# Designed miniproteins, single chains, continued (5): the designs that were tried, part 46

Each design is a single chain, and the fold is of that chain. pLDDT is the mean over its residues in the fold that is shown.

## One batch from the design tools (miniprotein)

Design m17579
Fold by ESMFold2-Fast:
Structure m17579 (fold): chain A 100 residues (1-100)
Amino acid sequence: MSAEEKEAQYTKLFDVLDKDKDGVLEGEEMIDFLRMLAYPVPDIPSEENFINWLQSYGISREEAEKLYPVVDPDKDGKLTKEEFITLMTFLEEKTAALWA
């Protein structure tokens, strides 16, 4: 499967999760996304919990800390479509490396 095909799949998934079509995942949309990825939804979301969740996919703390500013540079708890695609691509690459 080409990179373009994967990006198209992630875009389609984002569009399903983005119920109000505002171009970002926030509130319940973010919770739905995190649940899909088996992330334990805390009562209070934090950068540390996000980093710990990425580590559950085999991503190192250093890599997760570098990725967080890319996917949420404003640290406002919202994911744009571009940030979502970046995150999904990173997770897939790390998952593939676990089989190498």
Scores: mean pLDDT 64

Design m17580
Fold by ESMFold2-Fast:
Structure m17580 (fold): chain A 96 residues (1-96)
Amino acid sequence: MEKVLNATVEEFKKAIEELSKKSEEEIREELQKKVDEETKDAEPEEKEVAREVAEATLEAIKKMIELLKKGASGEELVETFLEVVGPLQSEYVAKL
């Protein structure tokens, strides 16, 4: 039942380890670039939601980097991300 989650957890932990080598400004720039590329032809409301998701994602990444430095497991990192970003992403998907 957890085969997909286990694979994602390992990849996610490695991604956060790579992000921990970057400054907050570099992470923010990467998130902003993705928002701009993904929403270039989107409605204004969708762009606003994407910006909120990006800001929440940055805050989640900052928390996950702190947890990783304290020896947190990949599962704890994924759970932290989903708690911050999950509700906003669900609202965005509901527009489909």
Scores: mean pLDDT 70

Design m17581
Fold by ESMFold2-Fast:
Structure m17581 (fold): chain A 88 residues (1-88)
Amino acid sequence: MEEAKREIRRLLVEAGVPEEVAEGLAQMAGDIAAVMSTSDEEDQEYLLEILRETVRRRLVEAGVPEEVAEETAEKIVEITREAARKLR
């Protein structure tokens, strides 16, 4: 889990997001992964959709180009999905 949060934070900072915002988004992804580890499949996909949209929006609001924001959000969703699987 800590490794996943660290990777997410690194990706966000490299995309141009301030460190404080990157840390908050990484923590949110970690919390979502923990909830997903005990959730059914439909709830897991719903949580990942919320994560993807939240990350994308925050990145665009921070001035990241939409294409980069979308790609970064998708990478974060995949890291979060894998972290949740490892918690099971």
Scores: mean pLDDT 82

Design m17582
Fold by ESMFold2-Fast:
Structure m17582 (fold): chain A 78 residues (1-78)
Amino acid sequence: MDRELAERYLERAEEAAREAKRAAEEGNIREAVIYEASATVSAIGLIALGDREGAERALELAEEAARVIEEAKKRQKE
């Protein structure tokens, strides 16, 4: 496994998930969805590299962001 590449993918997932949650809480749903997608893409990259633990963590981060986005969407639709 390319450990340095795997570490970069996980770091990108963590940053993307944080930005997704921030954007969602600010009501910027479009930006939040883009960051959530970035976290998911990073998880796919980790799966391709064989980093199961990193992929599981990245998916958990994407799922957390997705929950915050869904709550923000409900507030927007109110």
Scores: mean pLDDT 83

Design m17583
Fold by ESMFold2-Fast:
Structure m17583 (fold): chain A 92 residues (1-92)
Amino acid sequence: SMKERLYEALEEHGEITVFVLKVKSSGVPGLKEGDVIVTFVSEKELDLKEAKEQIEKELKEAKETYGLEVEVEEHVLRTKEEVEKFLEEIKK
């Protein structure tokens, strides 16, 4: 599950950065307004910068090709309690 993956990453790396992409409008088949896409990276400073640049590039291309509009939220999680709170907030 996502919770198990986040816990494993947290235990291995001490903190994780989670990106939450909330779909505002979409021309992408199978992706609709109100959908939430979650991705994360274990915090390694150089990998985090590269991951952010890749996400920005992919979102720009999807906007130009499909008219995809998303709101991006960045969360840094350092404890299992923060992971549990994050997952409950995403379900709302």
Scores: mean pLDDT 77

Design m17584
Fold by ESMFold2-Fast:
Structure m17584 (fold): chain A 96 residues (1-96)
Amino acid sequence: SMRLAELLEKFREYLEKAVAEKDPKKKAEYEEKALKALIEGARLVIDENPEKREEIREQLEDVLNDPSAAENVKRIARAILEYLEGKPLEEALAAG
């Protein structure tokens, strides 16, 4: 999907900006924009493959229960799960 490619590129751009940013407030703004692009990308994948929604949910729950998973990865998994449970994107971002 062209839209998925655009969202992955936005995710990459904002992630790079977040890593390079030294101001905590601006860093958080870039992290939020990166996470938003990632959640929108996940939505497109699920919309194209609705039969995989439950499998994706289980994989995200496995990430949250994995003691070796990085905290930032768990934050992303929580945000996507909240979005899949029907919360608006803005509320899902707050959960991550």
Scores: mean pLDDT 75

Design m17585
Fold by ESMFold2-Fast:
Structure m17585 (fold): chain A 62 residues (1-62)
Amino acid sequence: MTINELYNKLNFGELGTPEQLAKISPLTMLTIQLLASDERTKDWPASELPESVRQDLRAAGL
């Protein structure tokens, strides 16, 4: 899954419940959005997300 695919799934409710998404920090969501919107990074594997972002997603059950 690419960063852009991850962001789209989160944004369209295909991944995570509203309750799970509410557990994610605003900084984590902003980081995913910025990387998903940049032509240089949007197609990167989601595994290339910063460790802090990946930890926050795991803590939310994603």
Scores: mean pLDDT 82

Design m17586
Fold by ESMFold2-Fast:
Structure m17586 (fold): chain A 95 residues (1-95)
Amino acid sequence: RLDELLEEAQALFPHVSRESVERGIEALKKAGLSEEKAKEIVELYLRLIVESGRLLEAGDLEALRARLLETLDRLAELLGKEEVVAEWRAALEAL
């Protein structure tokens, strides 16, 4: 799953590589997250890139907004920082 998402993300953003994914995981681990949670956050990021690209091509901005909000809710659960994520959620809802 991660390798498939990485391949699709690389088609849109050439700087997204296995090395960049590994650096992201290490940065999240240094910030105090477990390796499992760090990997899940990176997977959510790659999924967001791929699905957002598809929705932008379709011109479906409402579906894009819903996808962004869903991803924020998932990040709040993984990070345990619901207060910080609530600010980002309010900003996205205002768009």
Scores: mean pLDDT 70

Design m17587
Fold by ESMFold2-Fast:
Parts: C-alpha cells; sequence; structure tokens
Structure m17587 (fold): chain A 83 residues (1-83)
C-alpha cells in the first residue's frame, strides 16, 4: 500500500540518519538496536499515517510522510555539522 511504502521510507531514512550520526561520533550501533529502531519507527509511522488518512486523505498522508522524510534528512545533516 502507499501508506506502507511511505512509512517504510520514513523508517529507512530515520535509520540511515541514526547510523550516520553514530558513525560521526565513532560509536557502533548493534544490529539488534538498528532492527528495533527501524521496526518501532515503521510501526508508529504507519499507525499515525493511517489515522491522518482517515482524517484527510491517503494523498495528504503520503505528502506529510514525504515532508517528514525531508525534515529527518535535513535535521541529521544539520546535526552532523555540529559534531
Amino acid sequence: SRLEEAAEEVARTATEALLALAKARGLEVSEEQVKAFYEQTFKKTLEELKELAEKTSEEEAVKLAEELTRLIRESAEARLAEL
């Protein structure tokens, strides 16, 4: 579904940001921590997107997820500049 795909993109982007920030600090994140973070982020995002779709539309929910993905990338980039 489009909502699942949008939630996967958010979770993937957030997980990539986590790994990049950890690497910049010389910190290794375990495979279990990475998996747990991805799974929790995906589940929570999907639940929130489903609620948003019910109140607005699937199109608007997907658009908001795309904006969130952009904000995560930009925020991680800004944080990396401070480290």
Scores: mean pLDDT 87

Design m17588
Fold by ESMFold2-Fast:
Structure m17588 (fold): chain A 54 residues (1-54)
Amino acid sequence: SMEEAREEGEKLAEEYLKKNPEALSVSVTVTEEKVIVTADFEDFTLASLKPASK
């Protein structure tokens, strides 16, 4: 069941990346009770307000 949960989590991560290509990274953590999908995003609008110096 945990192996199946991980596989489902990876599919969810891929789906999130396809739906949100702006995501920098997506990680999947599988616990005994649940699958946790964490996505790191940078709001381009917010980021563009603070560009790297020069």
Scores: mean pLDDT 61

Design m17589
Fold by ESMFold2-Fast:
Structure m17589 (fold): chain A 75 residues (1-75)
Amino acid sequence: MEEEKRKKLEEEIEEGLERIIAGVLAVAQANKDKVPKEDFDDYVRKLSDQYLEEIKNLDAESLSEKLKYLEEKVK
């Protein structure tokens, strides 16, 4: 029973991570003009690492809020 719960949680996290990565890339793209082209890859990497680290320690509610924030940043 606990194993099934872990697998479902892992699948949900993986799906959430894909959406978060897309959001992070969109935020980075929106800020492309503010970051030198040579530093853009490092900027994306740092931004991705920061959000992934925050996500590991977030509860489900905070994770949902973070996803909405990242999605809104692409508008």
Scores: mean pLDDT 66

Design m17590
Fold by ESMFold2-Fast:
Structure m17590 (fold): chain A 75 residues (1-75)
Amino acid sequence: GAMAALEAEREALEERFYQNIIDKLAELSGISKEEVREKLKKGELFDPTGIKYTEEKLRALARAAADGVLDARAR
């Protein structure tokens, strides 16, 4: 059904945005994507203001971005 198709597209977009966030953090930090993922798992990645980045927070941002794209397409 349409709901299952939208959920699958949302999950695919969420994963794509999450990978893009990891890629951008690696670029900005000058470290590898694998090091970004390891630091996130250990809770050792911080923004310039000292706020901890978490995998949960970054995945929530990716989900919000995916929902925004799907909402825009529905309008």
Scores: mean pLDDT 78

Design m17591
Fold by ESMFold2-Fast:
Structure m17591 (fold): chain A 100 residues (1-100)
Amino acid sequence: SLLERLREALAAGDAEAALRAAREAVEKAVNLEDPEEAARLLEELARVVMEHAEAPGALEVARLVLDAASELDAKVDDLEIQIRLGVVQIAMAALITAGR
């Protein structure tokens, strides 16, 4: 899975592999027709990044996830999904701020 590829790349310190997996995963998320599935994928990506916050490429992956969550949040009219995407945005923004 894309999540397993991302986790393995971050654990190995392979920033380029992590960014490739993350780009594929966020592109999949923003193109999903079901906003529930899209939110779930972004939540799982955020969790993997948070578990590997100090890994090479983690901050760049966090930026990709933040941008994707922001894009979907602007398109979604479901309050529960908007809240979930907001949590992803807060978590990724916090990681980016701490990793300066």
Scores: mean pLDDT 88

Design m17592
Fold by ESMFold2-Fast:
Structure m17592 (fold): chain A 74 residues (1-74)
Amino acid sequence: MLSPAEQEVQRLLTQAYELEAQGDLQGALQQLQQARDLVRQMIAQETDPARRAQLQRLAHGLDQRIAELQAQLA
């Protein structure tokens, strides 16, 4: 089972996906930024190198998606 923090990240990502599908890019951006901030908090608390690397890959993916949405909104 996912931790409560992991479940919250999944919830935020699902909401972002649904907002993108509806054309609400600003709403999607806000959800992705919240997910990214939570993942960064999880990285700061993570002591397992393999899990930290997994979270860092997720954070990088979120940064990329955020940048793409910001470019579309500019």
Scores: mean pLDDT 85

Design m17593
Fold by ESMFold2-Fast:
Structure m17593 (fold): chain A 86 residues (1-86)
Amino acid sequence: MKAVELAKKVAEEIKAAKSLEEAQAIFSKAIPALSDAYEADLAASDEEEREELEKELAEIMKVAAEEAIKNGTDEEMKERALEELK
């Protein structure tokens, strides 16, 4: 599926990011293309295929986000930013 292939490519770019800000910029830039590919795949899929698509995309993006957080800025800065958003 086009969305899965694109998500894997974006996930690799996010994993290679050297800061959380860079990872967020990569993801934000990819959102329009990911949304277009996702909608196209959903339109071509039956109900079971849609569930598999959502599950696979969620797993890919979760792994990429976890790696970006690990490779990003100081852990204290991350925790402080999350605290300020509460």
Scores: mean pLDDT 70

Design m17594
Fold by ESMFold2-Fast:
Structure m17594 (fold): chain A 94 residues (1-94)
Amino acid sequence: MTKEDFEALLEAISNEDVVKLYELLKKIGLEDIPVHLILDEKGNTLYDLAEEKGYKKAVEYLQKTYNIPPALDVPPEENRSPLVDRIGVLKELL
């Protein structure tokens, strides 16, 4: 997933544009995956990037909609496969 796709998702969330958010998710092929489970190339979630970049409205939206805790203590690359790899496992089960 490109940095531009992530920034577009954050902008849609910040503008409370649920239609645009859904269209972007559909474009990248993740429309059936909760937004908070989408990872960038470094394993950061949309929540991580929103908090780092100061998109307070997007942070609040993700916390309220998906019950995301404000603290992430586990490095995604050291202890487990990225959540995107779990989508591949689900495809093998289908």
Scores: mean pLDDT 60

Design m17595
Fold by ESMFold2-Fast:
Parts: C-alpha cells; structure tokens; sequence
Structure m17595 (fold): chain A 112 residues (1-112)
C-alpha cells in the first residue's frame, strides 16, 4: 500500500511548480519571464492534477527552457544556466532526449 511512482511524481511536480509560481510572484524578475514561468507552471499543474504526468513533465521542461532563453536575453546568465539545467533534467525524465540535450548544451555554453 505504497503510493505508485506516478502518484509520487505528480505530487512532486505540483509542489515544485506551485513553489516556482510563488517565488516568481515575489521576485523582481522581468514581467515577461514571470508570465512565462507562471503560465507554464500552472499548465503543468493542471496536467498533473488530471493524472497526465508525462504531459506535465513535458510542459514544465519546455517552460524552463523558454524561461532560460528569456533570462539569457535579459543578461541574467547565472539564472539562465539554472533554468536550462532544470529543463534538461526534467526533459530527460520525460524521455524528451532532444530537449534534454539542447538544454544541457545551452547551460554548458553559458558556463564557458
């Protein structure tokens, strides 16, 4: 009678995405970055609550990648690296090898 791995993944995704929404609302991040992060995280929560863990992971990984790009354009390279790393990890867990490789490469390029 242990929670399934999928149920635990959904719970972790909801908690993580909700935490990011709260952090974004309290931050001094550019409005475009905040909106992208909040909208994408909310969409991922909606999928996770419906039991679509795969779609939730894909949506959140893409959101992190998009946020990383916006932060790179804004010159916040340290934060862009962190979002690309989060995107790479979550994309890998979702089986999106293309997004995982692209996100990892972008983070490595910014660390140079």
Amino acid sequence: LRPTDEELEAEVLIISASSLISAAKSSDLPEKVKKTLIDGSQKAIDYAEQGDVQKAKETLAQTYFDVGRLLEEDGDLDLAIEYFRMSARLAEEAGDDKLAEESRRRAEELEA
Scores: mean pLDDT 84

Design m17596
Fold by ESMFold2-Fast:
Structure m17596 (fold): chain A 87 residues (1-87)
Amino acid sequence: SSDVEAARELIEKAREYHKKGDYSKSASLLTAAALLAMVSGDEELIEEVRRETVEMMEESLDHIRSNPNSSLSQQALELLKKAREKE
């Protein structure tokens, strides 16, 4: 369906922005893709969006850890640490 195609295009754009280092724009596009997948009711698409989101988050974390000297990397890593510790 058109909603499935739109969600896949949003995932592709999110990947492009992620590769350019624009993580905020990438995250926004992934959120839009997830909402479209949920509205579609297509469980296979929902799982695909979930998988792509996890993969990009893991890549972002690896990038941050590989580039610890950037102020953005240090700030993002500290925020991720606080979010995960949640204690």
Scores: mean pLDDT 76

Design m17597
Fold by ESMFold2-Fast:
Structure m17597 (fold): chain A 69 residues (1-69)
Amino acid sequence: SEEEAFEKLLEIARKNGVSEEQLEMVRKNYESGTSLEGAGAALGLLAKRADPSKGVEVNKEIQEILKKA
């Protein structure tokens, strides 16, 4: 489901250094109408800012979740 996919996106971002405050902000945006793809893009950017060396790997994990949603 899209809800399960969204929770998996949050866990990837959390694992890659995105703060709980930033994760809550993305959740509120998603609940307010941001698409699942838009949420994934935002979380990917936040994770890349936390650790630039992981940007490619995080983007790959996000894309795999989005393809299965």
Scores: mean pLDDT 83

Design m17598
Fold by ESMFold2-Fast:
Structure m17598 (fold): chain A 103 residues (1-103)
Amino acid sequence: EEAAKAIRFLYEAGAKAGNAQAQRDLGNMYYYGELGLPVDKEKAVEWYKKAAERGDAQAQLNLGKVYYDLGKLDEAIKWYQKAVDLGNKEAEPFLKEVEEAKK
């Protein structure tokens, strides 16, 4: 657990310094409950949103997934659409799924 805490601290430091990759990775840690963290979807939103606002298309896809899990369908559609617009074709089936869920 001490090694996991040290790794998490380094990702937190990088994310706070504005590294988009570290922000996305920290979002993953909260979303999946990795490195001794409990699952915290609201904190996952916080960190993915920082990376997504910097234009990280994978973070935009991941942010859409968390919003969908939280039942925030309009926000999920918004972020999946941004990921598709940046060329992340992996977001297309998720966008279709959430649009269908909103009907």
Scores: mean pLDDT 84

Design m17599
Fold by ESMFold2-Fast:
Structure m17599 (fold): chain A 69 residues (1-69)
Amino acid sequence: GEAEGLEAARRRREEFRATGKLPIPELSEEQRELTREIGEQLRLIGEAFELSLQGKPDEELMEKSGFRG
Protein backbone atom coordinates (compact mmCIF):
# COMPACT_ATOMS: atom_id res chain seq x y z
CA GLY A 1 0.00 0.00 0.00
CA GLU A 2 0.92 3.66 0.01
CA ALA A 3 2.10 3.65 3.62
CA GLU A 4 4.19 0.57 2.98
CA GLY A 5 5.74 2.16 -0.10
CA LEU A 6 6.64 5.28 1.83
CA GLU A 7 8.34 3.24 4.55
CA ALA A 8 10.31 1.23 1.99
CA ALA A 9 11.44 4.42 0.27
CA ARG A 10 12.49 5.91 3.59
CA ARG A 11 14.53 2.82 4.41
CA ARG A 12 16.26 3.11 1.05
CA ARG A 13 17.09 6.74 1.76
CA GLU A 14 18.58 5.84 5.13
CA GLU A 15 20.81 3.32 3.38
CA PHE A 16 22.07 6.03 1.05
CA ARG A 17 22.68 8.28 4.00
CA ALA A 18 24.85 5.63 5.63
CA THR A 19 27.05 5.58 2.51
CA GLY A 20 27.45 9.36 2.79
CA LYS A 21 25.05 10.18 -0.02
CA LEU A 22 22.25 12.68 0.51
CA PRO A 23 18.79 11.12 0.13
CA ILE A 24 16.40 12.52 -2.46
CA PRO A 25 12.93 13.45 -1.15
CA GLU A 26 9.91 11.67 -2.55
CA LEU A 27 7.88 13.54 -5.12
CA SER A 28 4.13 13.79 -4.65
CA GLU A 29 1.84 12.51 -7.40
CA GLU A 30 1.13 16.06 -8.56
CA GLN A 31 4.82 16.97 -8.54
CA ARG A 32 5.63 13.82 -10.49
CA GLU A 33 3.08 14.69 -13.16
CA LEU A 34 4.39 18.25 -13.34
CA THR A 35 7.95 16.97 -13.68
CA ARG A 36 6.84 14.63 -16.45
CA GLU A 37 5.20 17.45 -18.40
CA ILE A 38 8.20 19.73 -17.99
CA GLY A 39 10.46 16.87 -19.01
CA GLU A 40 8.53 16.37 -22.22
CA GLN A 41 8.73 20.06 -23.09
CA LEU A 42 12.44 20.15 -22.30
CA ARG A 43 13.04 17.11 -24.47
CA LEU A 44 11.41 18.77 -27.47
CA ILE A 45 13.35 21.99 -26.89
CA GLY A 46 16.54 20.02 -26.36
CA GLU A 47 16.12 18.14 -29.62
CA ALA A 48 15.47 21.38 -31.51
CA PHE A 49 18.56 22.92 -29.93
CA GLU A 50 20.70 19.92 -30.75
CA LEU A 51 19.62 20.04 -34.39
CA SER A 52 20.54 23.73 -34.53
CA LEU A 53 23.85 23.09 -32.77
CA GLN A 54 24.76 20.26 -35.15
CA GLY A 55 26.21 22.63 -37.73
CA LYS A 56 26.07 26.21 -36.52
CA PRO A 57 23.91 27.86 -33.84
CA ASP A 58 21.69 30.34 -35.61
CA GLU A 59 20.07 32.97 -33.43
CA GLU A 60 17.70 33.81 -36.28
CA LEU A 61 16.05 30.43 -35.78
CA MET A 62 15.57 31.24 -32.10
CA GLU A 63 13.74 34.45 -32.97
CA LYS A 64 11.60 32.65 -35.56
CA SER A 65 10.52 30.16 -32.91
CA GLY A 66 8.90 33.09 -31.11
CA PHE A 67 10.81 32.58 -27.89
CA ARG A 68 10.67 35.64 -25.66
CA GLY A 69 11.02 35.66 -21.88
Scores: mean pLDDT 63

Design m17600
Fold by ESMFold2-Fast:
Structure m17600 (fold): chain A 96 residues (1-96)
Amino acid sequence: EMLRFILTEVLGAYLKIDDSVATELADKTSNSILRGSDPYKQLSDTLVQGGVVAGVDRSTAQQLVNSMFQTHVVNKGEPITYQHLIDLARRLAAER
C-alpha cells in the first residue's frame, strides 16, 4: 500500500504523466507484488512503461531503468530507495 503511494508520486509528480495513468500503473504494480510477483521485475517494468507514457523511447527508458537496478541492487546489494526513484523519474522526464 505504501508502494502504491510512492509509485503514484514518482510517476505523476516527478515523471509528470497523467495522474489517472500513474494511479493505474501504481495499482497494477502493487497488486502484482502483493500476489507474489518479483518486486524488482514489476517495479522495473512499471518504470519503463511510465517513461514510454511520458514520451521517452522504450530503449532509452529500459537502459536508464536497468542502469539504476544494476548499480544499486546487482552491484552493491542495496535496496532501491524513494530518492533513487525520484532521480530516475527526473532523468526519464529529461529524455522527452
Scores: mean pLDDT 82

Design m17601
Fold by ESMFold2-Fast:
Structure m17601 (fold): chain A 83 residues (1-83)
Amino acid sequence: NPVLERIIATLESQPAERRALALYTLTTHEASRGRLTLEDFRELGAWAKANLTPEQQAALLRALEREPRLSPEQVAAFREGLA
């Protein structure tokens, strides 16, 4: 997915301390446009597992769980990738 590739490229250009917020912002924005699949959410979760601290991962998951624009299935897919 070209949208997912662009998100990851943008995240990797960010300073480490800003990556969690950038992931939240970009993911919620593109998801609200219907541009991310459940597989894309799993890949973003896997990217977060590899590139974010455990504290950033926990805070990000909590923020996504509270996001009313995301479905429970999208949050579950992200959590699967994070495992």
Scores: mean pLDDT 88

Design m17602
Fold by ESMFold2-Fast:
Structure m17602 (fold): chain A 66 residues (1-66)
Amino acid sequence: AQDEMQARADAVFAESGKIVDEALKRREEDPSSQAKDLEIIRKKNQEASKKLAELSEAYRRAVEEE
């Protein structure tokens, strides 16, 4: 359902925010570590965004088809 997709998106953003906050704390010890953590987060977020977009399109087409 659409609500499930919204809940999942909110969870992804909330978790991403926590990870960024943790990375900022680590930056106090090693600034270089932050760049690596952010790159991993970006790749995961891009994959999730693509999946969500495909699900939205499939739902829209299902309504038009039948």
Scores: mean pLDDT 67

Design m17603
Fold by ESMFold2-Fast:
Structure m17603 (fold): chain A 83 residues (1-83)
Amino acid sequence: MEERVEAARRGAEQAKGTAEYLRDKALASKSKKVREQAAEGLRLMAEQARETARFLSDSPEAVRYFEEAARVAEERAEEVRKA
């Protein structure tokens, strides 16, 4: 149980870091294609984080970590889409 929660926390933090990286890279690029690809990737990351939260539903803390990661990915996707 404890190991699963810690693994969930680390996984969620890594997902958030990847989302930040994709957003920063997309915003640094003036290519519409790069921004569209990054926004799509971020949307898929949010969907994957929500699915992971569903798999970990027996751990409220793990669910919270991945729901937060999904929200961050969605926010980053919106930032890229509006650039």
Scores: mean pLDDT 82

Design m17604
Fold by ESMFold2-Fast:
Structure m17604 (fold): chain A 75 residues (1-75)
Amino acid sequence: SGDRQKLIDELDRMIDELDRELDRLNRRRGTTPSAQQVQDARELAERNFREGVFRPMGLLGLRYLYRIQRDKILS
């Protein structure tokens, strides 16, 4: 139904907004997240999704969480 597509479109919009915010933050700091920071953010997002319990994730973790939620709706 159109409702499922609307949820996907909303998640895509939120992910795009987070990606733009992360790009601005990285540019302002003159650095990109390390491989370890990316791994930690991804693992935290996966754990939060699995357990249904929200722990502080930061922008990178939140971006991965929205990706996981989107993928779950599409599966």
Scores: mean pLDDT 80

Design m17605
Fold by ESMFold2-Fast:
Structure m17605 (fold): chain A 56 residues (1-56)
Amino acid sequence: DLLERAQLIGATALADLDPSAYDDAELAALIERRLGQPLSPEVLAAAIAAWRAATG
């Protein structure tokens, strides 16, 4: 459940971004800004990791 949710968040919030252009802290802030709500650090880390794995 968490992994599937993280993959969807990453794919949705970060779809238009170059993975080499942003660090994880910038991506976490951008995800929260684009979704309009705070997320737990675990969900943010999982979303970023899943998105990087999918795009690399």
Scores: mean pLDDT 78

Design m17606
Fold by ESMFold2-Fast:
Structure m17606 (fold): chain A 99 residues (1-99)
Amino acid sequence: MEEEIKKAKEFVLEAIEEALKKEAKEYNRKVTDEEIKELAENILKDIIKLGLESENPEKIIENFAKNIAEILGWDEKEKEKLIKALKLVLEAERKKKEE
């Protein structure tokens, strides 16, 4: 389970990083790989916080995954993988904060 959570978090961070890189190119923004990584980690923290504070965490996760998939041009199958990974990360953080 711990290894699965690590892989899920890595997959989510990589998806956010790729989406940020694609957006930066479209808007001709010069961003470093280090800035992209820091921004991706902050975005993930914010989404997890919103999920933990929400009456409907699943909707927060699904809407976020839909936006990332749209930016990356992913199909339904890849979007579902991202949703599953985000749910695993959210559940892990929920358990840490409740205990």
Scores: mean pLDDT 82

Design m17607
Fold by ESMFold2-Fast:
Structure m17607 (fold): chain A 60 residues (1-60)
Amino acid sequence: VATGEEVAYAAAKALLKLEPSLSVEEAARGAQKLANALGFSVSREEALRAAERAKEDLGL
């Protein structure tokens, strides 16, 4: 049911909760790797959008 970008968003949000000092680029890189490892194809642009939204939603 989840898209790759949705999985990247969940991953980025989890990473930012564990390490709030991560930059958007660092969170995006981690989220992309995690989503790909779970079998979802996620581009760098999709991961960056997901990380930006996750950081905003967390108030970071």
Scores: mean pLDDT 82

Design m17608
Fold by ESMFold2-Fast:
Structure m17608 (fold): chain A 65 residues (1-65)
Amino acid sequence: SAGEKNAEAAREAAKKGDGVGANAAAQESLDLGDYESAREAAEYAIKGAKSESERRLAEQLLKKA
């Protein structure tokens, strides 16, 4: 699904230290109503966060999922 692809994109972004990209992928899964994939993407965004603002946004996205 598109949500699953967004979760994979978040994983890859997190590996590269792209917290902005990981959070964007989590938001896209939320917008699609794919809450399971949104949670997975947000968890990768939390793990890959390089700043407090990136981590806080990822935590907020996880709570919405």
Scores: mean pLDDT 82

Design m17609
Fold by ESMFold2-Fast:
Structure m17609 (fold): chain A 99 residues (1-99)
Amino acid sequence: TKTIDITVKKVGDEIVFDPSSFTVTEGETVEFNINNPFDELHTFSIADPSGVIIQSAEFGKGTLTLTYTFTTAGTYSIFDLNPVHAGRGLSGTIVVNPA
């Protein structure tokens, strides 16, 4: 299992996942730990390379833990379901390399 730690950060007028870009190998199980230090609701959503949402969880202040096994190579996206937040930096990419 690979652990990926992400923090929700405010940078000027932007709100971001930090880090927002990841590389995973096909067949890896990943544990995501997403820390939100703010008293506000966000979602952590993963869409597959075809744009289908395969995971989504709403979370407030604290740490969300989410585990997923990437069985298909390609470029996945991570994002907040609120398109305003996603457009301002609560978005990112997971590149799944072939095994």
Scores: mean pLDDT 84

Design m17610
Fold by ESMFold2-Fast:
Structure m17610 (fold): chain A 81 residues (1-81)
Amino acid sequence: GALRAALEKQLARLQEALARSTDPQAITQLQRGIDHVQEGLRSTDVAKAIGHLLRGIGDALEAALTSTDEASREAAEAALA
């Protein structure tokens, strides 16, 4: 389904962003996003799964806005595309 595809796509983007990040704060925020999206993938409740997806996107946005190094910021921004 579309929701599962969106969760799997966001998980892949967050994992790629995490691999490219060097700022410890950005790494922590991206890992939180990964955890949220993984909870969404495990959820049997559609509304909860959507909530987890949005939290994962929000964690990537926070990483992009608060990252102090350019590589971590660019990686987090890529996770929002």
Scores: mean pLDDT 85

Design m17611
Fold by ESMFold2-Fast:
Structure m17611 (fold): chain A 72 residues (1-72)
Amino acid sequence: MEELKREVLRVLAEREPEGLTAAELAERLGVSRTAVNEALQALEREGLVEAVPDGSSTLYRLTPAGRAAVEA
């Protein structure tokens, strides 16, 4: 779980400023959408990722705290 959270943060940092959907994260990381959703929920609770509505989908992006965590 912790390793997946770290990978999600890294991939989101590489895909700024637009962010990625949970489906795109699952495809890029080669994991299930369930695993990505669990990681994203944990990261949102920690304030490292924000969910942004985009039409019928949700884009996930780093918060300023999330960017600092990736850079540290």
Scores: mean pLDDT 79

Design m17612
Fold by ESMFold2-Fast:
Structure m17612 (fold): chain A 70 residues (1-70)
Amino acid sequence: SEIEKLLEERNKLIKEHSKKYAALLARKEALRRAGAPEAEIARVEREMEELGKEYKEKIEEIEKKIKEAE
């Protein structure tokens, strides 16, 4: 069914976001421990912010489609 496909897509997005966010967080923490320049830490933080925005947009679109398919 359409709903099952949308639920699978949503679960895939949640898993992908979780993996990508965890990787960026680990990278940020590693940079801090290594005493990396603030500019390098800020780049990772921008990547995390962008990832969060993209995730929010994609999840909202899928949730809208799920609601419309009810």
Scores: mean pLDDT 86

Design m17613
Fold by ESMFold2-Fast:
Structure m17613 (fold): chain A 76 residues (1-76)
Amino acid sequence: PPSEEERKAADEAIEKAVKETPDEELREDLLKSAEVSDLIEELLKKGELEVAREVAKLASEGKLDEAIELAKKALE
């Protein structure tokens, strides 16, 4: 599995790509993907392994908005 530093580097690369992308739909999807990655990292740091797995599953199914909402609820 990727390390915390490797995930952070991937998120930073996604943000850079988004800033240079003229397509607004692609930009939104990349930003949502980065947000999901950040939320999964925060859940893992809190020991919420089962929730992190469920969030990752939703994201892998393209349900980025549902993944973000679930993660935010778990972090409250």
Scores: mean pLDDT 76

